# Ledger of designs, part 19: designed miniproteins, single chains, continued (4)

Each design is a single chain, and the fold is of that chain. pLDDT is the mean over its residues in the fold that is shown.

## One batch from the design tools (miniprotein)

Design m12633
Fold by ESMFold2-Fast:
Order: structure tokens, then C-alpha cells, then sequence
Structure m12633 (fold): chain A 64 residues (1-64)
């Protein structure tokens, strides 16, 4: 599943390796087939990985 989302708070690189995400950034979240990991794609093309739990805690879904 793919959605547009906005960061509600700063996400450190340790929770979104390898890049930190600043509060207010709009990103594309792509859920993995197992539903446990999401890929965060920034407008500049940089990608981070995070758990679904971290994504649910730190992001507001803008579009599904």
C-alpha cells in the first residue's frame, strides 16, 4: 500500500535509517508485503526504512 504522509515530529536516523526526517516533511510511505516495514521516499528521492509502528506513531496520513 502507498500513501502520502506528513511527519508530525522529528524522526531520528536511528528510527528511519539512513536519513533523519524533520517535522512537517511530506513523504511517500510504501508498505512492505509483510506489513511490518515501510519505505519512506522523500521528494528528493532519498529513501529510509522504518517499522510500521514507528510510521503509525510519527506520521499523519494525507492521502491513501
Amino acid sequence: MVYRARALRDVPATESPPYAIAAGEEVTLTEAEDGKTVTVTRPDGRRSLMSTEVAEEHFEILER
Scores: mean pLDDT 77

Design m12634
Fold by ESMFold2-Fast:
Structure m12634 (fold): chain A 97 residues (1-97)
Amino acid sequence: SELLERIRELLDRIARGEGSDADVQELIDLISQLTTTAQAQAALDLLGEALGRARTEEGVRQLLEVAMALLSHLTDKDNILRAIGLILRAIGLLLDL
């Protein structure tokens, strides 16, 4: 979907350390537009990939903020547990940086 492609573009920018506060806000706004479990699952997959590629403290902190925003919109157990896992992974990365 166009929505998921824009989410991917913004996540890739953040993972490269090129993300702005405006990019994070746009991502949070796009995440609020996800309406299906399948869209949420795809967004979690993209976020996990971006977090795996992030190399800067700022990029990891921005991805953590996005993960917390995504968690607030989830209603299904499996996606909630995945989002919590990504949040814990981001915190672990920040402690190692």
Scores: mean pLDDT 88

Design m12635
Fold by ESMFold2-Fast:
Structure m12635 (fold): chain A 101 residues (1-101)
Amino acid sequence: APFPDTPEELLEKGKLLLELLSQLSDEEQKEFLRIMASVLSVEELKEIVEGRSAKEVLEALTEKAKEILKENGIEIPEDWSNVEIAEKALEAVAQKLGELQ
């Protein structure tokens, strides 16, 4: 994960992920969710999950991934899957985290 989570934060993320994953049957949506959970802090993930269905969470995470790419000057081709969008967001966040040292 690009964020250095504490053991307690990793456990909280794990609990949120398990609940959301249990509501999804699509393997690509599950993969997208796992990638996005590694992009976001526990606080950001909690804010996105609060009061939302799994579908609404996926929509909010997709917008967040697109926002990250846009802020990094990355153009999103229309042929990219949501998983590819999430992977590119992860790469961008990991690069920024490396620069912050």
Scores: mean pLDDT 77

Design m12636
Fold by ESMFold2-Fast:
Structure m12636 (fold): chain A 70 residues (1-70)
Amino acid sequence: SKAEGLVDLAIEVAKELGNEEAVKRLNQLRDELKRAEEAGDKEMVEKITQEVERILAELVAEQVEREIAA
């Protein structure tokens, strides 16, 4: 799904940044997303997707700041 692809992308960005707390949180969200999709819980899928998008935006901002500082 698009949501699963988004979580996987966010995990890779977090790993490249060495943000282990974000990696752990995103893995938890991935597992919650799979359970919500299997249950057909559209509201939970949307909520998890929005949280992943927020985390990814924060990670991208951190990556940009590190490139500017280098």
Scores: mean pLDDT 83

Design m12637
Fold by ESMFold2-Fast:
Structure m12637 (fold): chain A 64 residues (1-64)
Amino acid sequence: MMMPSREELESMSKDEQIQLFVQYVGEHPDKMSRKEVLQAVSEMTSLSKKERVDFLTELLEKLY
């Protein structure tokens, strides 16, 4: 599956963005520990919409 574009991420709800991230890291358990995944989800929950999209974009690029 291709990494979603920034425009696609901006169209998603917070819950959809978090679910996408959790599913992606579940497919790549060697890239992030469970603790790092939980910390990232917590961060995403506290961030503004723009900051969350920026954070998720950088994180997915690192995992890809």
Scores: mean pLDDT 77

Design m12638
Fold by ESMFold2-Fast:
Structure m12638 (fold): chain A 75 residues (1-75)
Amino acid sequence: SIEDVVNEFLELLSTVLPEEVHEEIAEGLRRLVEQKKIDELIQLVETYLEIARERKEPEEVIERLEKLLRELKKL
């Protein structure tokens, strides 16, 4: 479900972003889910995937973001 994808994305982001922004990001993602803005969620995940690749984050982080993107595109 979209909620499962967003929860997984939030879990992943919480490992790379400072704790002080976690609630703001969670609130933003909840609003996108409530408004059914799937395209905006896709753009956000794609943006983080690009940043992760440029930052040369661990392969498992990149693979998890790619999986989340595939699941969102199926919705």
Scores: mean pLDDT 79

Design m12639
Fold by ESMFold2-Fast:
Structure m12639 (fold): chain A 94 residues (1-94)
Amino acid sequence: SLMEQLKTHAIASLEQARAIVAEHADPEAAAAINGKLDEAIKALEEGDLEKAKKYVEEARRLLETADLPEAAKLLALTSLEGALESIEKLEELK
């Protein structure tokens, strides 16, 4: 279904951001950001789109101020924006 495809795309985008952060951020920043991304993925799996969006936005705020190589930060932020767009499209289908 379209909803399942959007959910899968959102989760994949969050997992991509999580991997980039794990490889390129310092351990403390990675733990903080990826903690929020893990909560967002869990919320998506549970169908709680409002909670998922909240945690993605919290992760984005932490990522914007985190010390990462510029290219890694851009790719991670782009992945989070892709996840947010998919979540917003899921909300429109409800």
Scores: mean pLDDT 88

Design m12640
Fold by ESMFold2-Fast:
Structure m12640 (fold): chain A 72 residues (1-72)
Amino acid sequence: DEIEEKVDRLAKMLAAGASQATIARELGLSRGAVSAAARALNDPANIERFGTSLRITPAGRAAAMAIIAAAL
């Protein structure tokens, strides 16, 4: 699924400290789409504790996927 692949790449690049401009260039997305998806993935409401780690909630992932789908 191309949308899931783009969301996974975006999340990995954000975790690696890549700039939103770099992510937009690498994924072929607008700066606005990357900014909106990054906000969804980094929103504390979309992050939950899982054992000793933090993870993105299913709702947060779905929001990022919807933003990327609308941008394609």
Scores: mean pLDDT 74

Design m12641
Fold by ESMFold2-Fast:
Structure m12641 (fold): chain A 88 residues (1-88)
Amino acid sequence: MRDNLQQAIRHIDTAIDHVRQGDVDSAIVHLDRARRYLQDAYRQGGGDNVRNAIGNVDGAIDHVRQGDVDGAIGNLDAARRQVQIALS
């Protein structure tokens, strides 16, 4: 579980960089990977913070597809916070 959460943060951070660069395709690839790591952590008993992080990543993918950089970053910052709480 902890390793899955750490991998999710790495992919979220990489996705933020791609969103800021306007690289939609690369951002979505990293968000899909973050989502899979979060789903694995949730199945291993990650709880509400992990579930909330999954929702935030889904929201970020939606904003990225719409070209809403600010909305995407807001959702990713929220997802990152939820994962950090789950790691505490």
Scores: mean pLDDT 89

Design m12642
Fold by ESMFold2-Fast:
Structure m12642 (fold): chain A 79 residues (1-79)
Amino acid sequence: DEKLRRLGLLIAHLIEKHIKTSGKEEDLNEETKEFLAAVKAEDWERVIALVRERIEKDEYEEEEVEEELERMEKRLEEE
């Protein structure tokens, strides 16, 4: 799913930007580290699976995912 892949990439970009700014890579939880490792490996099927698992766990609707994606894309463009 292209939408989930793009959302995953945006999340990874924001996390990496936060790490670069704060220098606190060691404070990341295990799930976040696994997610970033999947993005770094360009394992997009795993990235999509991890994003989907998170959405299902939090019981979010697909429409909410699309709204978050648009919000994050706009935020990146403003920088």
Scores: mean pLDDT 66

Design m12643
Fold by ESMFold2-Fast:
Structure m12643 (fold): chain A 95 residues (1-95)
Amino acid sequence: MDEEAARDVERAAREGVPVSEEAERLAAEAERLDPEFLLKGAAKAAELRLEGAEPEEIRRELQEELGLSALLATTLVLHAENSSDEELKKFLEQL
């Protein structure tokens, strides 16, 4: 786990580093994963967020249970945090 690398990615995006470069890296990582496995990670993040878990707890759970990288786990957590409860519930219902 490299928490500093994940934080650096978040900081770079905030400071105007091209978001497309990060999206390309995440797309490449996602292509290496089974789509079902990536979907499980997203579903787990959404479920824990709806249960009121803290972002750090969700990220840890994704890394420990699913073996996701710190970068991918942090990205899924941020996506869940920035989504409404209705959007997360709808996503889980469609799985």
Scores: mean pLDDT 69

Design m12644
Fold by ESMFold2-Fast:
Structure m12644 (fold): chain A 65 residues (1-65)
Amino acid sequence: MKLEVRLEGNKGYATVEALGLVGRGSGSGKTPEEAERKARQEALRDLLEKLQQRLKEEQERELAK
């Protein structure tokens, strides 16, 4: 797993790579630490959502020929 965070003032951008997938998240706060924390959480949630979305799309295409 690889997790990267970039900070620009009070905004954070995170990318996480796992299982051949990439999750991205962004966060903003009154401090760089707050922005980083939020960005990390959103990137991990995005990765999970991408897995669920892909599975759901494949199931829907199977049912809705």
Scores: mean pLDDT 76

Design m12645
Fold by ESMFold2-Fast:
Structure m12645 (fold): chain A 67 residues (1-67)
Amino acid sequence: SVGVMPDPADVDANNTVIVLDEDLLRAREAEGWTLSGTHIEVSEDRYSLTLRFESPDGRTEELTYEV
């Protein structure tokens, strides 16, 4: 578990040290999914990273990670 949270002002979507799992992204791309968006919500207790994928048939799926 994480005992120390960064100040939300120090974290933004472009410069966050939240490392996306490149193997996961590559696997999703191999299945035909395209990463269509990312959203980061930062609080004093948690990071929440949501990845939005779009399928070839036009459906979307969101994966949310909490740290």
Scores: mean pLDDT 63

Design m12646
Fold by ESMFold2-Fast:
Structure m12646 (fold): chain A 77 residues (1-77)
Amino acid sequence: SALEELFRTLPEEKRAAFLITRADDILARESAATLVRLASTLPLEHLRAVLDWLRSQQDPRFAEVVARLEAVVAEKE
């Protein structure tokens, strides 16, 4: 997808901010699985930042993404 391609062309330091800014678009146009897959490519520090932001939204639509990313973080610790 255009969003996934754009994500992969970004410098590493901008990827977490991109996922945060585009989380709603990725869920609406792609899937929770796509958002999880893209976030899982981030360094652990950046992955935690995305996870913390998603939790702060308290949006039930992010519940699957949050649960799956919590498992990814636990595996990397």
Scores: mean pLDDT 83

Design m12647
Fold by ESMFold2-Fast:
Order: sequence, then C-alpha cells, then structure tokens
Structure m12647 (fold): chain A 83 residues (1-83)
Amino acid sequence: MGLVEMVLEAGEEVGLPKELLEEVRKMLNNPTTSEELLELLKRMYEVDPRILEVIAEKLLKADGLPKEWLPSIVEEIKKVLEE
C-alpha cells in the first residue's frame, strides 16, 4: 500500500528525526496495522505538525485531486489521530 511510502517521503521532506524515519521504514518491510501507523503518525505530528499537510499534498497529487481539498484532507487525518 502506497500510504506508508507517502508517510516516509513526507517525513524526509519535513526533516523528521532518523529514529522516526527508521520506524516508518520498518513498516514498509513488515506487515503493519492501521493502529500502528496511526500511533506513529501521532508521534510525527507532535514533532512537526507540517507532516500532515505534506502527506495530504502527496495523496492529492497521486489521485489528481485539486489543492482546494488540502484543508479537508488534513482535518480528516487530524480527527483520526485525535480519537
């Protein structure tokens, strides 16, 4: 699934610590649950909130969706992380 790859790329673009990037890389090579990915995203968001915008931009670009949807995608991700 391309989501873990997008999260890794977004983390590298934002300049997250190597320790967090290594945890994402482990998820690329091993089966992971949605809960595990969300927990890692929460930790990434606490370090740099810009991570959600970069992930949302990559999702929109992959599906050819307009930039106008960016705030809505960010809010949906944020709601999932805050539950």
Scores: mean pLDDT 77

Design m12648
Fold by ESMFold2-Fast:
Structure m12648 (fold): chain A 53 residues (1-53)
Amino acid sequence: PEIEVTARDTRDALRTIVRNAPLTPEQRRTILSLIDAGDLDGAARELGRLLEP
């Protein structure tokens, strides 16, 4: 979309998805570390990669 959300809103959304996704504790920790580092694109990419075969 052409409308960009704020980094804060994106981070909160990603954290919610990660908490509810069928991930191992190690995978959750990795993605949460990316979110905490401000790499929201990296966190989203990693989440998608882990959920796709």
Scores: mean pLDDT 74

Design m12649
Fold by ESMFold2-Fast:
Structure m12649 (fold): chain A 68 residues (1-68)
Amino acid sequence: GPAEEARARALLERALEAARISATSAAVGKQQLIDAGIAPEEARRGLEAALAGDQEAAVRHLERALKL
C-alpha cells in the first residue's frame, strides 16, 4: 500500500545517500586495499553483486580481490 511504497522510497534514498558518502572516501579506502594486496575493483564488483542479491558472483569477485 502507499505506506509501504513511502517506506521503500525512504530506504532507497537513504541507501543512495550512504553510497554518495562512501564514494567520497573511496580513494582513501582504495589505497589501503592496494597496500594490503587486495584488488579494489574486484572488491567493488563483489559488493555490487552482493547488493544485487547475486551471492555466487559476490563470492567469486571477493575471492579474486584477495588473490591480487
Scores: mean pLDDT 61

Design m12650
Fold by ESMFold2-Fast:
Structure m12650 (fold): chain A 80 residues (1-80)
Amino acid sequence: MSVEEKLELARKRVEEIRPTLSPEQVAVADEILDKAEDLVKNKGASFEEVRRFALQELVKRLPDDQAFVLRFGRILEDAA
């Protein structure tokens, strides 16, 4: 799979759990995935770089939501 295909797989997995997420979690996840897509398209980022970036941004944006950080991290690991 290409990096773009892996990122789309991660996006699809987030969509599967979207009904269980708060509006804040949805907004943060969408922003992180959009920024990750930009990194892949404009910077040629690897999926490992995308995953690292996404987890760092998620921890910064939702520092008290450790359960969601772990869930999102697992989605990215499963897409790799």
Scores: mean pLDDT 82

Design m12651
Fold by ESMFold2-Fast:
Structure m12651 (fold): chain A 58 residues (1-58)
Amino acid sequence: APSAEELADAAAQLAGVSREGLRALSPEQQRNAAEAVAALFGISAEEARRKLGEALGL
C-alpha cells in the first residue's frame, strides 16, 4: 500500500494544488481527490482518506 506522503503528493498533483493547498480544499474537493488517488493506487476511498488525513496532520 502507498505511504501517506505518497498519497498526499499524488492528491496534490491530481487537484492541481500544492501539498499545503490540499488543506484549503472544500470537503467535497478533498473527497474527490481521495477517491481519484484510491482508484490510481487500487485502494479503498476510506483508506485513501485516512492516509491523506495522516499526511495533512488531521
Scores: mean pLDDT 78

Design m12652
Fold by ESMFold2-Fast:
Structure m12652 (fold): chain A 68 residues (1-68)
Amino acid sequence: MTPEQRQIQQEMVDRLVAGGVPREQAERYARAIVQGISSLVDQGKVSWEEARELALRSTRTLISRHRQ
């Protein structure tokens, strides 16, 4: 895992847990999203800066959904 992947994953887990998602589920969500976003970076479709923005947007959506 690259430093960028690790940083994004950790930030997502911290935000998901703070938003009420159980840590184990937060870690699963973060892994899946980081893997998908990393694939987009590897394909040259997005930068790491854009990948982080996409990850944080997904995190906000997941928190909203989990609170229902």
Scores: mean pLDDT 81

Design m12653
Fold by ESMFold2-Fast:
Structure m12653 (fold): chain A 83 residues (1-83)
Amino acid sequence: LEEGIRLLKRLGEERRKQGDYEGAVEAYKGAAVAAAAGGDEETAEEFIKKMEEVLKEAGYSEEKIKKEVEEARRLVREAAEAA
């Protein structure tokens, strides 16, 4: 699990560098959900913040960013509760 989170973090960083913001967002969202499922809600929130940074860099509207962040936080909460 820790290895999977590390891989997703690297994938998100690499996608962001390449300008693949959609891929970076998905990688960070996946890392947040995986961290929450593992019981690490602090790390999950850090990845949600990384995802928010990428969305802002990609030029998403504030409403779209808020909706995407709220959806990610909902998935993180569900994963934590299911664990």
Scores: mean pLDDT 82

Design m12654
Fold by ESMFold2-Fast:
Structure m12654 (fold): chain A 125 residues (1-125)
Amino acid sequence: AKVLLLGLPGSGKSTVAEILRRSGRFEVIVLEGENSGIDPALLNEVDLVLFLVDARRLEDVRIAIGFLENLLTVLPPHVKLAVFLTKVDHPLAPQVKEELEKLGVKVIPIADPADVVPLVEELLA
């Protein structure tokens, strides 16, 4: 399965990409640069889009919401979308999760890196 990783700089994309690639189960594409629109042709090639959000970075959460709203307008109907929320022990993590869920996207809190592969497998099932 092909997984596209999105998220703002410092969201943990490189760590998640390494975990998924190390599993040997996924082809992982990381899109660099939050300022570029996503090519719809690339979206048609993937099975899952994972958007990473660090719950501690409130200004990044606001930017991520705008990006996700735009992404939802171009997402092909066969492609799954989920948000991985990291640093969920932060006091504002429940508020961040609630704001992201208002977009109608699935938000999955990640407390342990060991959960990443099982959660991606569940999303692709």
Scores: mean pLDDT 80

Design m12655
Fold by ESMFold2-Fast:
Structure m12655 (fold): chain A 55 residues (1-55)
Amino acid sequence: MPLPTDEEARELREEMLRRTGKEPVPFASDDEERQLAVVAAAAGIERAAESFEAA
């Protein structure tokens, strides 16, 4: 399971911020967090925003 690049993570956060208008949960030092972000980005922004906002 490859992790996202720094650029991918950055874009994902920007999209979520733009969608929700608030900051999502930042990436922790956990690989699972990044893997989840990659999956969410591939599936769509709404799914990503939901996962991060849920926090």
Scores: mean pLDDT 56

Design m12656
Fold by ESMFold2-Fast:
Structure m12656 (fold): chain A 57 residues (1-57)
Amino acid sequence: SMEEIEKLKEELIELVREKFGEVAAKVAEHDLNELLETNDDETAKEKIERMIKIIKE
């Protein structure tokens, strides 16, 4: 599950970088690290999956 979360985190950061640029990607990485520290693994995974869907439309 931690490995799955890390993979999803990397996917989201890459999507943000591609669509919004490098600065936005660095902000997203920081925010995702805080999300992972303040939420349980299940909730964090769900939130990251939702963000990926929103960015992809």
Scores: mean pLDDT 83

Design m12657
Fold by ESMFold2-Fast:
Structure m12657 (fold): chain A 64 residues (1-64)
Amino acid sequence: MTAEEYYEKAKEAAKAGDLKTFGEYVEKLVREFPDTEEGKKAREALRVLAATGDVEAAKKVILE
């Protein structure tokens, strides 16, 4: 899968409320595609989650 494909799956999981699948694809983007725009957004989502504990705020980073 490409960074774009992982990003679309993360967005689909976020919209569906599937937090486990959302987290899995966000982590894959950070690990495998850190230098892409998708990977950078995924890293920001994880940073927001770590700083706030707010899953909705983290999801919003990916959905915007």
Scores: mean pLDDT 80

Design m12658
Fold by ESMFold2-Fast:
Structure m12658 (fold): chain A 60 residues (1-60)
Amino acid sequence: VELTGRAVDALSEALTRAQAPHPDGVLDKAVQEELVRLGAKLEVDGVADDATLAALAALD
């Protein structure tokens, strides 16, 4: 595990945690939409999965 993984995990957790009771993950969807806009290959479903975390790490 690298420092990048820690930063990505913290960001993803903060987004999901800010909306603990969130059925659609609106914050996660917004993050995923921005990642896809930047060229990431992932699904915009509001779930912070491995693909979303990998795309966040790839921003650097």
Scores: mean pLDDT 60

Design m12659
Fold by ESMFold2-Fast:
Formats: structure tokens, sequence, C-alpha cells
Structure m12659 (fold): chain A 65 residues (1-65)
């Protein structure tokens, strides 16, 4: 949760769009062992859209496969 939120917030500060921030944060968090559900929750807590949170969850699933 915390890791995905932190990465997404940093990417948004750097001017990344919602979906890019969600996807990158999800992939990184998935590599660290976070579940797609934990990533989705963390991204929503970061204020990202449902679309960005879902893209991040998919990226986390791919990173764990």
Amino acid sequence: MELARKIAEELLKKGADDVLAGTMAGYKAGQQGLTPEEVREGLLEAGLSRKAAENGAMAAKGARA
C-alpha cells in the first residue's frame, strides 16, 4: 500500500499523467511483492482515478507473474 502511494505521488509531482503514474507505481510495487489489491488501494489513497488504479493493479499482477 504505502510504497505504491509514495511512488505515484512522486510521479504526479514530476508532472506525469494519472495513468502513467499508476502504471509505473503498480509495476514497482508488484516487483516488491505487493498484491494487485494492495496496489489498487494505495493508488486510490494517492488520489488517482479508478482507471489509473486499475492499470496499476494490472501492472503489479504482470510484475509478479
Scores: mean pLDDT 80

Design m12660
Fold by ESMFold2-Fast:
Structure m12660 (fold): chain A 92 residues (1-92)
Amino acid sequence: SVLTPEQALTQLAELLTDFADGKLTARQAAISIANALFYWPKEGDKFLSLLKEFAENYPGKATELAAELEKLVDVYPSKYLEPAIKVLKDSA
């Protein structure tokens, strides 16, 4: 079954918590976030709000995450990744 928008947001929040706790590498987190932004473009604003809150609480982790997302811009459409990279950098 396809995830609901609410389930996708919950999974992103859980992913960010696991990354903050050191359960995921920045590379693993970046790939999962890039996939979420690509498959759920209508939820992009809510995803960006979660990333902003994450960056405000974990600026060092947000910087690592932004660097790994920048490595994915040739693989994923930049229109989804560039706003996420910007939010992580500007809010850290």
Scores: mean pLDDT 83

Design m12661
Fold by ESMFold2-Fast:
Structure m12661 (fold): chain A 100 residues (1-100)
Amino acid sequence: SLVDEVLELLKEVLEENKDASPEEKGKAALRRLTEFFRRVAPQLTPEQLEAIAQALISTVEKEEPDNEAVANAVEKAVLEAMLLYRRLHPDAVLDIRLKV
């Protein structure tokens, strides 16, 4: 669902900004993606959010977004962010074990 929500958001940005320059489309996508990830993945650092958004902006510059490329970029960035979070918060492992 996260990948699907990102793809729909990119489609909306492309439709709303169809007559805009690639730079304006990229700026609109960066803003919308950053706001989206702040809501669904608040554990991500500002640097990680910007990296995810920048990777996805390259897809917005295309007339038709590559679903597979966007999915891979989102999943990789989210996975790396989650692994970093676990490393910084080792006590979170105990919370996961208690939910059995």
Scores: mean pLDDT 58

Design m12662
Fold by ESMFold2-Fast:
Structure m12662 (fold): chain A 72 residues (1-72)
Amino acid sequence: IEEALELLEKALELALSKGDYTLSTLIRDAIRRVREGDLDGAIDLLKQALTIGTPEIQELLKEALKILEELK
């Protein structure tokens, strides 16, 4: 779970640095849901983020998704 959070924090920093506020909001909400134990809600938000992310951010999100799905 901590590894997934580290990947999501990196993706959030990249989204913010690019000015992608919609993407950063989705990632921030997903991080919050992971911390609250709502893995299903976090996974849903990250799947939405993948549809609008750049390839660089998509790789971080895909790795985090794999970790979260394996934890369930």
Scores: mean pLDDT 80

Design m12663
Fold by ESMFold2-Fast:
Structure m12663 (fold): chain A 87 residues (1-87)
Amino acid sequence: GSSRRREEERKRLIEKVEERLKKLLKNAKLLGNEVAVEHFEKALEYLKKKDYEKAKKEYRKGTVELGFVYEAKEIEKLIDEIEKLDK
């Protein structure tokens, strides 16, 4: 497709990742797990900076702190898709 179509697809994937990260952040806050909160906030910040590798690392650390290791792979794959569309 055109560069415009690729841009729209990238924005859609970023929105999906942000929505999932915000839900995890809300859950971490409800559990009082400040370490997980800090990691998810860093993941969101790196995502905004287009530092997808660091975003994945911080996301993974947050999910480990929450004990929700299963979620790690899904969001990591979505971040990889965003990176592919950015290049």
Scores: mean pLDDT 78

Design m12664
Fold by ESMFold2-Fast:
Parts: C-alpha cells; sequence; structure tokens
Structure m12664 (fold): chain A 60 residues (1-60)
C-alpha cells in the first residue's frame, strides 16, 4: 500500500539521519540499505502505485 511504503521510506530516511548518514541520492550507510530501499520502490511500481516522487532520489 502507498501509505505503508511511504511510512517505510520516511522511517528509512529518519534512521539514516539518526545514524549520521546522508539522505542525498546514492548516499546510504551500506549498499544493502540502498538496495532494500530501492527494492521497496520497485515493488510498489510493479504493483501499479505511483512512486515517481521517490524515484527522484536515486540517480539513474
Amino acid sequence: AAAELEARIAAGRAALRAAGGDVTPHVFPSEAAREAFLAEVRAARAAGEDVREYEAEPAP
């Protein structure tokens, strides 16, 4: 669900900031964290949800 995905994305970014990480595109504490975030965005897109706003963060 869009609300669930958005809450997860917001929580992920908040955790990044709390850990001293950068929330700019492609700046994650680990590659695994980045892949997990992007996997959720891809899953939502595959389900037909509008995730264009979230896609703006990671560069192509």
Scores: mean pLDDT 54

Design m12665
Fold by ESMFold2-Fast:
Structure m12665 (fold): chain A 67 residues (1-67)
Amino acid sequence: SAIEKIREAIEALRAGDIEKAIEIVRELKEKGVISDELADSIISALENGDIAAALKGLQDELARLEE
């Protein structure tokens, strides 16, 4: 599910697996689960080593979807 994929990305980031997190975020973008703007923002943050910003973006989106 969409929610499960976002959770997988969060888990990958918490485990320090940045490459896996980027791969999952690209899949979420391709499937239209998250906006292109959000996906590109998260990927850019991860490519620049800003793990905290990427994690926050994913957590905020997960919270929004689980309301």
Scores: mean pLDDT 84

Design m12666
Fold by ESMFold2-Fast:
Structure m12666 (fold): chain A 99 residues (1-99)
Amino acid sequence: MKLRIELDFTVSGDRLPEVEALLKELGLEIESRTEVLDAQGRPLYRIRARGEFDVEKLTPEELERIVEAYGRLLDLLARDFAEGRASGTIRVEGDLPPA
């Protein structure tokens, strides 16, 4: 069984290097990075990233690491939004099992 993870979100330029590093740690490929402006004219980057994992080839430890890295990514993005450094929408789409 394969897990497919697709991300489409905007982030401020200040957070872009940290976010890209976490995406690479997660084994996700950055498909596109587009500079956009928010409603206030501030520069943001729209990031699209995708990854595919064969669950049967992952060790329990590798799966735990992926889950933990995902938690760190979401926490980083939530903090950036709370600090008013990002404007936009985070969308996470994936064929994750409901367990």
Scores: mean pLDDT 67

Design m12667
Fold by ESMFold2-Fast:
Structure m12667 (fold): chain A 79 residues (1-79)
Amino acid sequence: MSAAEREALRHAEEALRHLRERRYDEAVAHFQKAVRLAPEDERLLELFALALGEMAEAGVPQARLDAYRARVEAARAAA
């Protein structure tokens, strides 16, 4: 595993911590960093999709979820 892949995993772990504490903006910021470091890592994309599902179940508005998806997709495209 490369240094970038290890750093991406660290950001994914931080994202999940913030998600559990309902700190959604912070969680998404860490997902953005993770996908920039490892844009082809399917695990990161799967974890983010699951995170969006949890946010939706928690009552986060669709407009906010769409903004979060756009931010992570932009970060991945920029990598």
Scores: mean pLDDT 85

Design m12668
Fold by ESMFold2-Fast:
Parts: sequence; structure tokens; C-alpha cells
Structure m12668 (fold): chain A 90 residues (1-90)
Amino acid sequence: SSVSLAGIKAQLERFKEAFLKSTDPQTQIAIVNQMKKFVLGAMEAHPELRKGIADEAVKKLDEAKAHSTDPSVKQAIDAAKAEIEKKAAE
């Protein structure tokens, strides 16, 4: 497979930028859920990159959370982080 950790990190940065450009909490939650789905799928498809993918995803979610004031958005981020961290521990 030609898939690289650098390519995955670039896609995670694109999700974070889309999140930061949005001002609507429902849109931000949708982006978090899309990012989570992408991350979990990438970790499943590339178990050799699992830790690196999880570490970068958690970092990007923490950066997104730092720029959010909405409690429902923060809850969605925390839930996504928990699922990613659980998958990383497998």
C-alpha cells in the first residue's frame, strides 16, 4: 500500500481546518464525527500505523477543542478521543 502516515496527518489537518472555519456547532459536530470515522477506518486498515494515527488524531482533536466554547461540541470531541484511544489500546 502507498498510504503513508504523512498523508493521513495531512487529511487530519484538513479536517481540523474545516472545523475551525465553521461557526455552527452542528456542522462542527458533523466534522468531528467524519474525522472519527476516517481515523477509526485508517487504524483498522493500517494496524502498523495505528499508534501514529491515534496520536495525531488526538492532537488535532485537542487543538479543535481548545478553539471551541460549545459544550456539545466539546462532548463530541471527548467521545471521539475516547473511541480512538480505545482502538489504539487494542
Scores: mean pLDDT 88

